# Designs tried in a protein design run: designed miniproteins, single chains, continued (5). Part 17

Each design is a single chain, and the fold is of that chain. pLDDT is the mean over its residues in the fold that is shown.

## One batch from the design tools (miniprotein)

Design m16556
Fold by ESMFold2-Fast:
Structure m16556 (fold): chain A 86 residues (1-86)
Amino acid sequence: MKIDMYIVGDTLYMVIEGLSREEGIELAKEIEQRYPGEVELFFEGDTVYLRVTGVSREEALELARRLAERYPGEVTVVDGEEVRKV
């Protein structure tokens, strides 16, 4: 599995490979319930695309930490010019 997170302004983009459609929907619902942003979900083959609008950098990084605890070694965050594996 692989989770790539891109923070662009007030929007978080996530590209998830190796997660089932059902797991992707569950994750989108978890994000929707935890953060005040709007969540959009798209599927292409085995890849899940999530767009979360209205999240702060701190909220996006907190989500990255939560996902890294759930999926160790699978999360990469791109925050402007900063790239880190968590």
Scores: mean pLDDT 77

Design m16557
Fold by ESMFold2-Fast:
Structure m16557 (fold): chain A 73 residues (1-73)
Amino acid sequence: SLESVLKSLELGREIAERLDAVARENAPFLLKIAYEKGKESLLKTAELLRRSWTPEQRAEIDKIVEELLKEKE
């Protein structure tokens, strides 16, 4: 019933929040892995991370992206 659906959605939300926290803590590592797959993958990954983060975290992501892009000739 509706109550079972709501409980399932709540569990899904808790799992998503925990996964988001892990992704935030590992953002530099995730960006580096994406960079190894190519510039477009790096930019797409950075855009996804920026969507859910604070202005300060977005600035950190942008700095990491800039540094990685400067490293590839």
Scores: mean pLDDT 69

Design m16558
Fold by ESMFold2-Fast:
Structure m16558 (fold): chain A 65 residues (1-65)
Amino acid sequence: SMLDLVEEALRRVAAHGGRLSMKQLLELAEELAEKFKVPYEVVQMLLASARADLPAVVEAELARL
């Protein structure tokens, strides 16, 4: 579902500590778009947004420890 896509995208961005290059973002977007059958452009926007909000994502992951 869309929620599963959002969770995986946020987790993958957090795992890279905000150091995802444009090439890594594009490759990850292609991977997730294929896996979840979602338009590539939607996944690209989600990953870019997740990178911008990385501090909140890190806090959420730490809360799950």
Scores: mean pLDDT 70

Design m16559
Fold by ESMFold2-Fast:
Formats: C-alpha cells, structure tokens, sequence
Structure m16559 (fold): chain A 101 residues (1-101)
C-alpha cells in the first residue's frame, strides 16, 4: 500500500542516521517530518484496526530513532536525534487520542 511505502522510506532514513553528518541529519529530519505528515493524512481513511497497526509500527521506528540517537558519539547529533524522536512520540500520542474519538 502507499502507507507501507512511506513507512519503508521512514525506516530507511532512521537506519542511515548513524552515517549522516549534522547537516545531513537536519535534512533527514525535515524529510522524516514530511513523511510522518503524509502517513497521518493517509491513515485518516483507514480502518481502526489498520490505524492501530500503523501506530504500532511508527512507535517501533520512533523507539529505534531514540536508541540510535542515544548511541551517537557526537553530542549535537545525539541530542538532535533524541529530541526528534521525542517530538515524533508526542505527535503519535496526539494522533492516537484524536483518532480514538
């Protein structure tokens, strides 16, 4: 599905984070934000069961980004990656609350 393709792209970016320069990481974050917003838009037309599954998959990717960020030796890249993961976790929590109404 188009959702699976967007989630796959997000997963690929998260996997590349350890190899990125600070400038490349900033660009990757902008791309991840764009992908997450596109995923949320497509999720609005999905069943409750599919929305729950996608939220679980995105939560796993956010947890992976946080773990990757924590392992980075560069303090600036580590902080930026972890802050991004935290922001995405909040966005997922807000989306989950709105959709369950």
Amino acid sequence: SPLDELISQLSQIVAQVPSLTLEQLQQAIDQMVTLLNQIFKLMDTESKEEQEKIIQELTALVDQLEAVGAQLSDPEKSLLAQMTAGSFAVALAVYSLVVRK
Scores: mean pLDDT 87

Design m16560
Fold by ESMFold2-Fast:
Structure m16560 (fold): chain A 87 residues (1-87)
Amino acid sequence: SLEEERKKKTEILRKLNEVIGRAAELAYQHAKEATARGDEERAKKYVEMMKALLEGDFDKAIEIARELGDPELVSLVEEARKLFEKL
């Protein structure tokens, strides 16, 4: 039914926002750790990835996450992209 489809989309949107929030929080933590170690280049890439993610540019976010070599961030951004594609 149309009502069941609406409920499914609402659940996908809720999960998408949760995954984006977790990815942004993790990226922010890793950016702070990179800054504390004096790795300004790595910190800048985490910030750029977070910006792309929050702007809905999932393709750019996944590319940067892969360059960073952060498997947890790669997984979270890929999950967010798949959820967004279902909306």
Scores: mean pLDDT 87

Design m16561
Fold by ESMFold2-Fast:
Structure m16561 (fold): chain A 69 residues (1-69)
Amino acid sequence: MTAEEHLAAGIAALQAGDVETAVEHFKRALELDPNYKEARVILVTLADRARAEGREDLAQEIEDYLKSL
């Protein structure tokens, strides 16, 4: 899969309600292209939503990943 294919798969996972699968696809997109702005923006948004929903572990995982870039 390319970075673009991982972005598309992540969006499809979000449409299906599978946030965990979506996060993994967006992480893989950024591993392939660290400057992939769209994937980064989506991960930031998902971290904010996870925190608002009380999913602190998921929010922290996403934030720690983004800090590692």
Scores: mean pLDDT 84

Design m16562
Fold by ESMFold2-Fast:
Structure m16562 (fold): chain A 70 residues (1-70)
Amino acid sequence: SEEVARLGAEAERHYRAALDAIKAGDRQTFEEHLARLEEVLRRLGEALGMTPEDIEASVQEVRDRLAAAA
């Protein structure tokens, strides 16, 4: 529960930073936060007991959402 909450907050932080980087036109900062977000999302999925397939599907959904924001 505490681990899940911590990872969720970390994911939200990197997601927000990635969106801010898109708005600023800062590709390098966007790529850095996207990479960290993907790592944190995989750890969060593991902590939630998700399958590797479900984890990758969730990561792809987040990628698609960020791409739509650009």
Scores: mean pLDDT 86

Design m16563
Fold by ESMFold2-Fast:
Formats: C-alpha cells, structure tokens, sequence
Structure m16563 (fold): chain A 62 residues (1-62)
C-alpha cells in the first residue's frame, strides 16, 4: 500500500522520523505486525528495497 512505500522511501532516504511515522501507520491501518514493519524499514535503510517490500507484503501491508 501507499503507507508501506512511504516507509521504504523515508527509511532509504535516512529520514528516521518520517520512517517511524510511516511504520506506525502501516501497523495501524494495514494490520502489519510491528516486527515486520521494523524489519522492512531496516532493510530499506540498508538499501535492500526488495527485502523491504517482501517483508511488508508478508505482514499484509501490500
């Protein structure tokens, strides 16, 4: 979803505050687990966008 892509973009850009807010929305609005949202953000921050999308999809965010 849009919130998952915002999390990936914010984390990849190094905007930790924007990434944290997007992760909260992914959990609240899309029903993703907090663990999957955290791991997805960490993967995106490390430059692994494919893993980030896969983890968020597993959590139901897509």
Amino acid sequence: GMEAEELIRAAAEGDSERARRAAERVVKDNGASPDDATKGGAAASAGNLELARRLLAKGGAY
Scores: mean pLDDT 74

Design m16564
Fold by ESMFold2-Fast:
Order: C-alpha cells, then structure tokens, then sequence
Structure m16564 (fold): chain A 65 residues (1-65)
C-alpha cells in the first residue's frame, strides 16, 4: 500500500531524527559539563523535543497497525 509505505518512511525518518537528537544532546551536555545551569537548560530543551518525536513515533506506529 502506498499509504503504508509513506507511513513506514515517516517512521524511519522520525527514528533517525530521534537518534541524531540524542547524539547531539549527549555532545552538548558533555561540552557543558562544567556549567550546570547551561546543562540543565539544554537537557530541558532536548527532553521536550525528544518527547514530541517519541509521541509522533507512537502515533505513526499505531496508524501503521
């Protein structure tokens, strides 16, 4: 189904986006390890973005089933 194929591509895109975001977060937190205020700000921003992407992933996987 073209619709299922499109959903699958979107899922793969979101999964890749999550992985890149996690890698970016880990690099940024390490770069700011000696600045706890900056690290806390970064963690909050990345956590919010990751939550949005994981919610989207769950919705897409539900639609695919």
Amino acid sequence: SPERERLRREIDRVVAEIQRLVDEMNRELEANRDDPQRAAELERRYSARLQGLTDRLVELERQLR
Scores: mean pLDDT 87

Design m16565
Fold by ESMFold2-Fast:
Structure m16565 (fold): chain A 68 residues (1-68)
Amino acid sequence: SMETLELAREAIIEAAEEFGLSREEAEKLIKEANGSGGKATKMIAEKLGIDPEELEKRALEHLLSRVS
């Protein structure tokens, strides 16, 4: 659903912000990933110079805290 996609998108942005990327830059990279969450997290992690798995783990923690 759109709601689930919005929650997932927000979780990725929040994780990126924790690692020092601005919301605007994170949103730009998500848009460039053309709907692929895996591509978005990889691009954000590359921009930040961190392991994509670390970003994915933190994004999942943010998502889980929002959904229950």
Scores: mean pLDDT 80

Design m16566
Fold by ESMFold2-Fast:
Structure m16566 (fold): chain A 114 residues (1-114)
Amino acid sequence: MALEKAREEAEKIKKHDPELGDEMLRVIDLVEKGADPATVGAEIGRVVARLPTASKEAQEEARKAFELLAEYTKDKNPVVAKAMEFASKVADAVLRGGGEEAEVTLTPEEQRLL
């Protein structure tokens, strides 16, 4: 059930940010397949790196998805669960202050507007 709810949050992200949503769905797929912590951690890192340029709605949905994945993995892989908890906290921090500044400095053309 937690995995399915995480997938629903990823689909919501995809409506606001298709690339971020696809990366989150990839994280969920790796977790479902029981991929090693290093592989899952690398994909979590990709999602986290994109959060500052995402909308606040996508950032909140990513935070919820990571919380749900942490709950799903805590009894299956504690290392992955800890990584998911950390990612959720990073998403919350970005949502509370970092995202707006990152959006100003990053454009679709990867140029910085100052």
Scores: mean pLDDT 76

Design m16567
Fold by ESMFold2-Fast:
Structure m16567 (fold): chain A 71 residues (1-71)
Amino acid sequence: SRDELIEEAVLAAFFAVADRYGAQFSDEQLAAAAQKAEEELRKRSPELSLEELTRLAQRVMLDTLGLPALP
């Protein structure tokens, strides 16, 4: 389902961001960024692929944490 795709995308984004930047942030800050990404994806997830949803989730998390785009 779309909900399952959103959860998978947010989880993938969380691991990517945590791998690159986890040492700079608390678990609470990372979890809050992931929650905000899930909320934004649920609010505006049209017919996006899992790949596009994952990239959008990463962007929302990075923006929330005040970080640039992932390398």
Scores: mean pLDDT 79

Design m16568
Fold by ESMFold2-Fast:
Structure m16568 (fold): chain A 88 residues (1-88)
Amino acid sequence: GAGDLLDQAGRLVRQGNYDQAADLIRQAADQLRRQGWDRAADLLRQAADQIRQGNFDTAARLLEEAARLIPDPRIRDRVIHTARIIRS
């Protein structure tokens, strides 16, 4: 699910595998769009682009903004957790 993709993306960021992390975040965005959370999905895609560019603070802010738009608390918490990893 989207949460599992986000957990994997956070680990890849810690390993310096930014392109793979961005790809997983884009896959998570596609799952959010299927749930009807289009704005959250768009913010995740923007965060993925920022990760590829090395703009981790901007990426984390976009993920935190996306989390506020996600009504599922389990997925919301995983987005927030991924943002914390990216800021670290």
Scores: mean pLDDT 88

Design m16569
Fold by ESMFold2-Fast:
Structure m16569 (fold): chain A 68 residues (1-68)
Amino acid sequence: MTLSQAIQAFSRYAQRHDISIDSDAFAGLVSSLQYGFDHGYSDHALRLILRGRLQQLGVPKKEIKKVL
């Protein structure tokens, strides 16, 4: 699963399961991850960062594990 696929999968899952995330904070996270990809970070490393940042934004670890 690529970073782009992981972001899309999580966005769909969050909408379908009414997971509340600040939209501006999530958009900022996506931009930061894309910047990291453009600067040589691997899809694997960026997906780990995505998981950690989603948890910091208040998404339960259990929900993150179901998608990512």
Scores: mean pLDDT 80

Design m16570
Fold by ESMFold2-Fast:
Structure m16570 (fold): chain A 83 residues (1-83)
Amino acid sequence: MKVTYKVTLTLKDSASQEQIDQAIATVRKLAEEARKRGVEVSIEVSGKTITLTVTGEPHDIGELISQLVSRVPDLASVSVTLL
């Protein structure tokens, strides 16, 4: 059964533009890997906040969230909301 989550990644307040760009690049790479598993991902960026709308099977979404938390540099916080 497919579910939709909103995942909000907030980067550290100290993050430079280069660090923000690196974080966004990492998020995009992880999103492409998730899409290969049948997960739908839309990405919106606003300053130091990266918002993903993710639709797929719960286990595939869980894997993506785990990868985001462990691999995206300069994260201050992550919030996940079921839509």
Scores: mean pLDDT 87

Design m16571
Fold by ESMFold2-Fast:
Structure m16571 (fold): chain A 68 residues (1-68)
Amino acid sequence: SADIARAAAGLHDSALAGLSAEEALAELQKAMQNGDISQAGLDAARRALAESGGDARRAAQLLTHEAS
C-alpha cells in the first residue's frame, strides 16, 4: 500500500541519516501527525523495527517487501 511504502521510505531516510530506532519512530510519528502517513503505516514500521532488532535499514527492507 502507499502508506506502507511511505513508511518504508521514512525508515530508509532515517537509516541513511544514522538515526536510532527511537529517533526513526519519532520522525514517523511526526509524519503521521502531519498526515503524511497513516496510523497503519506507523504501526507497520514499529513492528518491522521490533522484528529487525532496531535495525532501521532492515526494517525498511521488510516494509518494502510488504508494500510490494
Scores: mean pLDDT 81

Design m16572
Fold by ESMFold2-Fast:
Structure m16572 (fold): chain A 70 residues (1-70)
Amino acid sequence: MKEKIEEALRKKLEAIGSDTLTGVQALDALIEAGLSRQQAIEVINRVAVRTGNGVTFTKEQILEAVEEVL
């Protein structure tokens, strides 16, 4: 699961040409990697709380939140 999530996030970042993803872009990548919508929302909420911005997130920040949710 984690390897699929990391790969989905990497591909999304490469496709948009950025080192960060918006919440919507991250949610889309997480669902594509096999998370339920509820799990994906929980991951994004965790990252938003931890970073204090809720706007854009790095791959590493998202993966850290994934480990806390899963």
Scores: mean pLDDT 79

Design m16573
Fold by ESMFold2-Fast:
Structure m16573 (fold): chain A 86 residues (1-86)
Amino acid sequence: MAVKKFEVKVEGNTVTVRIEADPSKLGEVIGAVVDAAFAVPGVTEVRVTRQSDNEVELQVTADSPEAAKRAAEAIRKAVEELNKKS
């Protein structure tokens, strides 16, 4: 599987995403998460806050708590789709 561990935390307008992935697929995983987050109306920023060879932490900022929750849902679905394809 491309993604081995996945955590999403929603705090107000902020979503923190922590992913452990195959190093060869980490860039694909980051791209999918960023695309999923920005597909949600109200998402204003996505930052990579930590990255190693097999782990990444991303912080998503939204203009409302509702947009943050939708971003978290979209990110979960994107990660599930990546694991179905690998």
Scores: mean pLDDT 81

Design m16574
Fold by ESMFold2-Fast:
Structure m16574 (fold): chain A 75 residues (1-75)
Amino acid sequence: SYTVIVKVVDEKGEVLKEETFVANTIEELIAAKLRGIGLALDIAREKGAKGAELVEKKYDEETKVLTLTYKLVYE
């Protein structure tokens, strides 16, 4: 199985939200990635940001952990 960790950080790099998803199939992994993008965009909307940018994508093969870090983007 895969673990997907989604972090949403502000313009200073402070963590606003962290969610963890578990995926046992490739289909579930795709769904977890889409949910992560949705989370980042929802927080961007709440904070009045223009959007969110993926600033880090890290995969640990031994633990099967995929970490996606999104940063809020203003003007």
Scores: mean pLDDT 82

Design m16575
Fold by ESMFold2-Fast:
Structure m16575 (fold): chain A 66 residues (1-66)
Amino acid sequence: DDVLDEITQRRIETIRKESKDPVKALKEEIAEYQRQAELAEKLGRTDLADSYRRMAEKLQEEIEKL
């Protein structure tokens, strides 16, 4: 969980620094995490699916701050 929070935070920082449109880039990352959560659910990995959904939620919070 702490590791996923660190990975999510590093990704947010990279997007904010490197992207010309950070809101668009964050929305694309949210969509990717949602796809990964669906895949994890299909594999019966509810723990992993919950982690991806939490990461998507954190990215949504960052959009609200921009």
Scores: mean pLDDT 80

Design m16576
Fold by ESMFold2-Fast:
Order: structure tokens, then C-alpha cells, then sequence
Structure m16576 (fold): chain A 78 residues (1-78)
């Protein structure tokens, strides 16, 4: 349902906001764990994209995927 997709989007958005804030303080072991979590979040967002034709929701999901990719690349470069 649209409500389930919206709730999943909000959950992932909250997760990425937290990761972006905490990224500078993470140890190497914590970074590896976070990167794994970000990979799982991308897979979840891809699944949500397959379940909705709502253009506004699709745009929000794609924007979150871009944010995850950017922070993942920053963490991997450290």
C-alpha cells in the first residue's frame, strides 16, 4: 500500500540522516557495518520502486538512493 511505501521511505530517510551525522566519528569496523547496512537499504529502495508507479514517491526513492551512494562512497574513501 502507499502508506507502507511512505513509512518505509521515512524509515530509510531517518537512517541516512543519522549515518550522515555520525559518519565523521565512525571507527573502521563501524564503517564496514554501516556500509553493509547502506547496501541493504539500496536493495530495499529498489524493491519499493518495483511496487509503486507514484511519480512523487519514485522521485523521493531515487533521491534517497543518490544520498546513500554519496555517503557510501565517502565512507569507502576513508
Amino acid sequence: SSKEIEEAIKHVEGLIDKVEAEAPTLSPEERATVIRGLDLAIKELDELLSKTEDEDLRKKIEELKERIRAVKEELEAL
Scores: mean pLDDT 84

Design m16577
Fold by ESMFold2-Fast:
Structure m16577 (fold): chain A 97 residues (1-97)
Amino acid sequence: SMDDLMAQMDARMGRFTDVVLRAYRAHRPDRVAAVRAALDDLRGQMKWVAQTDPGLAQRMIDDLDRAIDLIEQGDFDGAERTFGRIMGRILFRKIQE
């Protein structure tokens, strides 16, 4: 259902936020507050996508799971490429609305 998709998106964004902020605390503690704010804004955009395009939202959930795994493995280059796909999906969806 739409409610289940929204709950999944919210849960994945929560996990993504936690792993990203953990990495920033270890390497760039001066940036943690700014990164948290940016991720909170992104969470809102992803929830909007889930409401407007459930198929795209499922692909973004899959990309989030991949990005989380890559961060936990220390593969920040792989995580950056995966996150770039998420941002691209949001950007081009907004052009189509």
Scores: mean pLDDT 80

Design m16578
Fold by ESMFold2-Fast:
Parts: sequence; C-alpha cells; structure tokens
Structure m16578 (fold): chain A 69 residues (1-69)
Amino acid sequence: GLIASKEALEKAVVRLYLEGKISAEQANKLGRLVREEKSDKVDVEKLAREAGLSEEQIKALIEETKKYL
C-alpha cells in the first residue's frame, strides 16, 4: 500500500470529509488510528481498512493522499 507521512494522510482525510466522501465517524476513527501509530510514516490502505472504509473510499483516500506527498 501507499506509505505516507501522518500529515499527508491527515490532510487527505479532512479533504474527503469536506467533500462528503467519508463520514464523520470514519474520519474520527482514521484520525485516532493515525495518532496511535508509532512511526511518522503510515500505510494508508491498512489504516483505511481498519477504519472501515469501503474499497471505493480507500482508492479515493490513496489518490488524495498522493497530492500531499
């Protein structure tokens, strides 16, 4: 999966939430999972799956996160 900084993933999560592509519950769970990671680099797909995102939402999150790399 895509390895990204916590900052890049957090920016992508905020953007998808504002665009209505993920729910508040999904955004909050993703934010918590990101904060719980010990590394400053995170596997975007792995955390998105753990947050309960659909395959379509995971693809959107990966593409958005790439814009902030």
Scores: mean pLDDT 88

Design m16579
Fold by ESMFold2-Fast:
Structure m16579 (fold): chain A 90 residues (1-90)
Amino acid sequence: MASINEIPEPASKQLYDDLVKLIRESNKLSEELKKKGVSKKEINLKVTEYIASQPSGKKIITLPENVTEEDAQLVPPLLTAAALIVSESY
């Protein structure tokens, strides 16, 4: 049974979890590509593309509908970029 007082707060908490996941996955991908001798620019491109393909990017795109302006400012640049890329990819 759901019992919440404020809708925007749950969205902000979810964003934080998604941020942590994306950072961890991005770092792992970067390390793997570095081991394979991929160029620095190509690594950045691959990491960005990977983030855009993740479900977390889709969640971030929906946040502006359910979060306050203050909460939106907490969106890290990395996740913001992922959300924009996912939006353009559709």
Scores: mean pLDDT 55

Design m16580
Fold by ESMFold2-Fast:
Structure m16580 (fold): chain A 82 residues (1-82)
Amino acid sequence: DMERLKELLKKLGLSSDPEELMRALTAGHIAAAMENLEYVFTLPENVEEIMKALDTGELPKNPDLAKVVELIPKSLLDRVKS
Protein backbone atom coordinates (compact mmCIF):
# COMPACT_ATOMS: atom_id res chain seq x y z
CA ASP A 1 0.00 0.00 0.00
CA MET A 2 1.43 3.37 -1.08
CA GLU A 3 0.09 5.20 1.98
CA ARG A 4 1.71 2.66 4.34
CA LEU A 5 5.04 3.00 2.51
CA LYS A 6 4.81 6.81 2.73
CA GLU A 7 4.09 6.65 6.49
CA LEU A 8 6.99 4.22 7.00
CA LEU A 9 9.41 6.55 5.16
CA LYS A 10 8.25 9.47 7.33
CA LYS A 11 8.72 7.47 10.55
CA LEU A 12 12.22 6.43 9.37
CA GLY A 13 13.15 10.12 9.53
CA LEU A 14 12.89 10.47 5.77
CA SER A 15 10.70 13.12 4.18
CA SER A 16 7.38 11.79 2.86
CA ASP A 17 8.30 13.65 -0.33
CA PRO A 18 7.03 11.96 -3.52
CA GLU A 19 10.60 11.91 -4.88
CA GLU A 20 11.87 9.76 -1.99
CA LEU A 21 8.80 7.52 -2.26
CA MET A 22 9.41 6.97 -5.99
CA ARG A 23 13.08 6.23 -5.31
CA ALA A 24 12.09 3.54 -2.79
CA LEU A 25 9.63 2.01 -5.29
CA THR A 26 12.30 2.05 -8.02
CA ALA A 27 14.59 0.04 -5.72
CA GLY A 28 11.84 -2.61 -5.77
CA HIS A 29 12.72 -4.20 -2.43
CA ILE A 30 10.48 -2.20 -0.09
CA ALA A 31 7.57 -1.99 -2.55
CA ALA A 32 7.56 -5.74 -3.19
CA ALA A 33 7.67 -6.51 0.54
CA MET A 34 4.82 -4.12 1.32
CA GLU A 35 2.68 -5.36 -1.59
CA ASN A 36 2.94 -8.99 -0.44
CA LEU A 37 2.82 -8.22 3.29
CA GLU A 38 0.25 -5.38 3.39
CA TYR A 39 -1.55 -7.28 6.16
CA VAL A 40 1.59 -6.87 8.30
CA PHE A 41 1.28 -3.06 8.09
CA THR A 42 -2.46 -3.17 8.85
CA LEU A 43 -1.72 -4.00 12.50
CA PRO A 44 -0.22 -1.06 14.47
CA GLU A 45 1.86 -3.41 16.64
CA ASN A 46 3.52 -4.85 13.52
CA VAL A 47 4.46 -1.37 12.30
CA GLU A 48 6.01 -0.60 15.70
CA GLU A 49 8.02 -3.86 15.62
CA ILE A 50 9.40 -3.01 12.17
CA MET A 51 10.29 0.52 13.29
CA LYS A 52 12.05 -0.87 16.38
CA ALA A 53 14.00 -3.36 14.26
CA LEU A 54 15.11 -0.63 11.84
CA ASP A 55 16.17 1.61 14.74
CA THR A 56 18.06 -1.04 16.76
CA GLY A 57 19.17 -3.35 13.93
CA GLU A 58 17.55 -6.25 15.84
CA LEU A 59 15.16 -8.46 13.86
CA PRO A 60 11.55 -8.66 15.08
CA LYS A 61 10.42 -11.90 16.74
CA ASN A 62 7.62 -12.27 14.18
CA PRO A 63 9.19 -14.07 11.16
CA ASP A 64 7.01 -12.20 8.62
CA LEU A 65 8.15 -8.86 10.04
CA ALA A 66 11.77 -10.07 10.01
CA LYS A 67 11.47 -10.81 6.27
CA VAL A 68 10.20 -7.26 5.63
CA VAL A 69 13.14 -5.74 7.54
CA GLU A 70 15.64 -7.97 5.67
CA LEU A 71 14.28 -6.73 2.31
CA ILE A 72 15.09 -3.12 3.23
CA PRO A 73 18.41 -2.06 1.65
CA LYS A 74 21.38 -1.67 4.01
CA SER A 75 21.77 1.98 2.93
CA LEU A 76 18.22 2.77 4.12
CA LEU A 77 18.81 0.90 7.40
CA ASP A 78 22.00 2.94 7.99
CA ARG A 79 20.01 6.17 7.51
CA VAL A 80 17.66 5.10 10.33
CA LYS A 81 20.60 4.40 12.67
CA SER A 82 22.02 7.86 12.02
Scores: mean pLDDT 56

Design m16581
Fold by ESMFold2-Fast:
Structure m16581 (fold): chain A 70 residues (1-70)
Amino acid sequence: SADALYQQGQQYQAQGQNDTAAQYYHQAALQYIAQGDLARAQQLIDQMRALGTDTGQRYARQAEIVLARA
């Protein structure tokens, strides 16, 4: 589920594995968009960007493009 992917992302972020966290947040954001939970998708986009990594920025941008088409 989207919630399970989000929880996995939180766990990896807590371990300092920010690139892996961004990957899970991206997968969760796409599932939230598919479910119509656009507010949670936006929160995850903001979290990916807040990671301060190039990987987080790239995944945030990709999710924003999908969200804009939703």
Scores: mean pLDDT 89

Design m16582
Fold by ESMFold2-Fast:
Structure m16582 (fold): chain A 95 residues (1-95)
Amino acid sequence: MKVVKYRLEAEVTEEGKTTRLPPVEGEGTVEEAFTMAILRAAVLAASTPKGVDAVVRVTLYLDGKEVLVIELDTKTGARRIEISEEGERLLKESS
């Protein structure tokens, strides 16, 4: 499996206030990087206090290229996942 450098950027917007979290960087497979992004978003959403309206946004970069954006809205439960063409290609090549 191909090993890539990944960077996870995360921000949480609560009641109109946006907090940018420190980036997480590492190396792993494409699937590991995508899994880390999904888990990061889920953990941040789960860490939001009950009754607080929050939007969690996690962006995954592979070798400096944006490949995945995840948004979770804790008020509505809405989930938006955007994968780039490059991200889809890399996932298919790693399968």
Scores: mean pLDDT 80

Design m16583
Fold by ESMFold2-Fast:
Structure m16583 (fold): chain A 60 residues (1-60)
Amino acid sequence: DVEKRIEALEKRYEELQKRFDEQIKKYSKINPEMAENIKKTYEQAKKLFDKELERLRKEA
């Protein structure tokens, strides 16, 4: 089922979002440059997940 794959990706992405958000908030106060690097990594991961989700939904 495409729906099960979508749900699995959404859960994995949600977990990553929480981790990245926490890391960015912590480093924004202590090391802004590190926070910016983490943010860029997060944006790349987000694009990958969004692209896969879009493909799966179009197949459904």
Scores: mean pLDDT 79

Design m16584
Fold by ESMFold2-Fast:
Structure m16584 (fold): chain A 94 residues (1-94)
Amino acid sequence: MLSNEEALERIRALIEETLGEDPAFASLVEQARAAGATEQALEDVVLYAYSLLQQALQEGKISEEQYEELFERIAEIYKEATGIELRLLPSKLL
């Protein structure tokens, strides 16, 4: 199983490799690390990464195939770290 810190680094690397550096995303990842790489912080980073990928797809910066591949890779990283399938993210329905 991946550590949450390893998952944060892999997700950051994937996003930065594909979309370049996003200052808000980089800041969020560093905040997550400073907080001790909690499961909550990792989930927040994953959700932000998906918003960046969706925006890039809408802007034509990535293809639909690249979007699907990156979405699945991030979901796999999250699952390896937490044991939770991304579509079944811990409920924050309050």
Scores: mean pLDDT 77

Design m16585
Fold by ESMFold2-Fast:
Structure m16585 (fold): chain A 95 residues (1-95)
Amino acid sequence: SSAAEKALQEALERAVKGLLEAGEIINTEIGDRGSELPIEERIKALEEAIRLLEEAIAGYEGLLPVYPEVTEPLIERLRGQIRLAEEEIKRLKEL
């Protein structure tokens, strides 16, 4: 139905926005040597990035039975970003 197509489009737009936000956080806090924010706020931002990436992975896992060759590399890339964020959180907590 047109309503189902609209719901799918809105869900996709939300997922893309979440991935962009997670990417900006990771680029700022890891790629650019971190922000000038307090350590607690940097940890909070990285935890939010992990949450957004986990939501995206859950969405992609729903596509895995239909498009495994495309979906598996995407999931692995996102899991790699989660690992980078987790390692930076660990580093910040040791300061």
Scores: mean pLDDT 80

Design m16586
Fold by ESMFold2-Fast:
Structure m16586 (fold): chain A 71 residues (1-71)
Amino acid sequence: MLSPEQREEALEYIYNGLLAGKSRRELIEWLKEKYGLSDEEAEELINEVEKRYREEIEAADRAAVLQVLAQ
């Protein structure tokens, strides 16, 4: 179980990682290495970030898709 401080640190890292194009697998592996979380616990944190910041993540994904489609 993460402390509130560790949880906020993890959520911030996940948010920045998703915006930077990191895969869910890379984020899960980082969370497991840094905090000793299970795959399930790591996925729950990633889902929390996606829920909180859906608009920003979807905007980043749409921008990437539009670049591919425009080429």
Scores: mean pLDDT 73

Design m16587
Fold by ESMFold2-Fast:
Structure m16587 (fold): chain A 73 residues (1-73)
Amino acid sequence: MATLDPAAQAAEERGLVAKRLVNALIKMREAEKNGDEETAKKYREEYDRLKSRLTPEQVAAAEQAADDLLAMG
């Protein structure tokens, strides 16, 4: 087991990007609910950038995770 393997490092980095995407979606919707348009815009831009760095499957999983967390909270 080696986390120093380039392929394994890339996979871990994409996993962290996916978690950041979930967080950006949650914060964006929270800002929208609070009427904070500037913060909502910032997180929407972050979401768009993070989305471009992930596979379609990772994006779909992250969006489902964010929606699930918002439904539970």
Scores: mean pLDDT 76

Design m16588
Fold by ESMFold2-Fast:
Parts: C-alpha cells; sequence; structure tokens
Structure m16588 (fold): chain A 70 residues (1-70)
C-alpha cells in the first residue's frame, strides 16, 4: 500500500499548487512538476511505510478541509 499513500500525498500537493496558481502565486508549471518529481523520489527512497501512512492521513484531512471550502 506504499504506492497508494504516495499517490494521495502527491495528489494533495498538486491541488495545493493548482490553488496557488488560481490565487496568482505562480511557480512555473515545469518547476511544479520538477518539485513533485523530487518529492515522489524522496517518498520512494527515504520514507518508511509507517511515515507514508501518517503523511497520507494528514493529506486526506487537508483534502477534506479544502473540499469543505469549495
Amino acid sequence: MKEEYKDIILETLRLQYELAKKAGTALPEEEVEANLEKIREKLETEASEEELREMAEKAREYLAALEALK
């Protein structure tokens, strides 16, 4: 399930970047993708499954809060 946790974390970060773009806080699209790629690699190499689960839970909470504002 390590894959599922990574997907949730990266999806949440991508949504944060999209929200920032709407607010006029611009990182270039290529830089956003490069940052997400770096984070994905770190999650694969440095994070334990337990750490990924905790981060995924926080990401889900953030995602739910974001949806409530919409």
Scores: mean pLDDT 75

Design m16589
Fold by ESMFold2-Fast:
Structure m16589 (fold): chain A 118 residues (1-118)
Amino acid sequence: SVDEVLERLAEAMRELVKAIKENKPLETIRQHLLRVAQAIADLAELFPTPEAVRAYREVSQLLAEMLKAIENKDYKAFYEALKRIVEVLINHPVLTPEQQEKLRELFKPILEEAEKLA
């Protein structure tokens, strides 16, 4: 379901931010980023509309920017890319207001922790 994918996405993102905060090996951080990418891909499969495809494409580009930021230890760039991913997903053209609110609530503490890294 959409709700299950949103919860899995938030958990994967929380684990990613935690791994960075705890200075885990780069390979471990990359594995968490892959889990984030998989959850986003799963979300995209639930919404096969042209609008959703465009949103997914933008998010895929931002995930590539997050990977580069992680490799360069540029946590300000990481935080900015994460913020933009969340904005794109919250404004997703086929999410219900209830799903948008759930996503906002799930990501608020994650964004607060990521901001502290910047």
Scores: mean pLDDT 84

Design m16590
Fold by ESMFold2-Fast:
Structure m16590 (fold): chain A 85 residues (1-85)
Amino acid sequence: SIQEEAQSLVALLEDLLSLDFPEDASKEEVLARIEAFVEANRDRYDPRAMDGLLRQLKALPEDASKAEVLAKLRELLESARLLSR
């Protein structure tokens, strides 16, 4: 269901936002770390939530900063929290 997918996305985003990223990390470096985390923890989350998140992050400009990637994660978390009710 949309609610179950949203709940899984909330859990995934909270876990990702708890990760330490290098201070001046590029979009490529942040995405590589996120993809590695998702692959290692694939059994913990809804596949649609994982695939949807990665697609959204890959759609950001190639020169996007770490701050812009983290802002996108926070934006998606707020949206997912509304849908998880």
Scores: mean pLDDT 85

Design m16591
Fold by ESMFold2-Fast:
Structure m16591 (fold): chain A 83 residues (1-83)
Amino acid sequence: MEDIEKAKELLKKRFPNVEFEIDEKDAYYETSGRTGKKVLVLKAIDKKTGGRYAIAYDLETGEISVTPYDAFEAELAARRAAA
């Protein structure tokens, strides 16, 4: 997917000391509830540390966000427990 290659380039530019391994088979498009625009969602592993990351690439703005996957799941669980 062309968009995965763009996301990889942005990750390399913003985090040059991190070697991300992208799971291309688990890549999917999500519609942002805020903007109604398509976002590419990726799962990545830092090959040096084994850290897992959720990556979101906004196709309209070119913005890329990187969230620790374990922290992301812990936050979702905490929000559900608080509700």
Scores: mean pLDDT 71

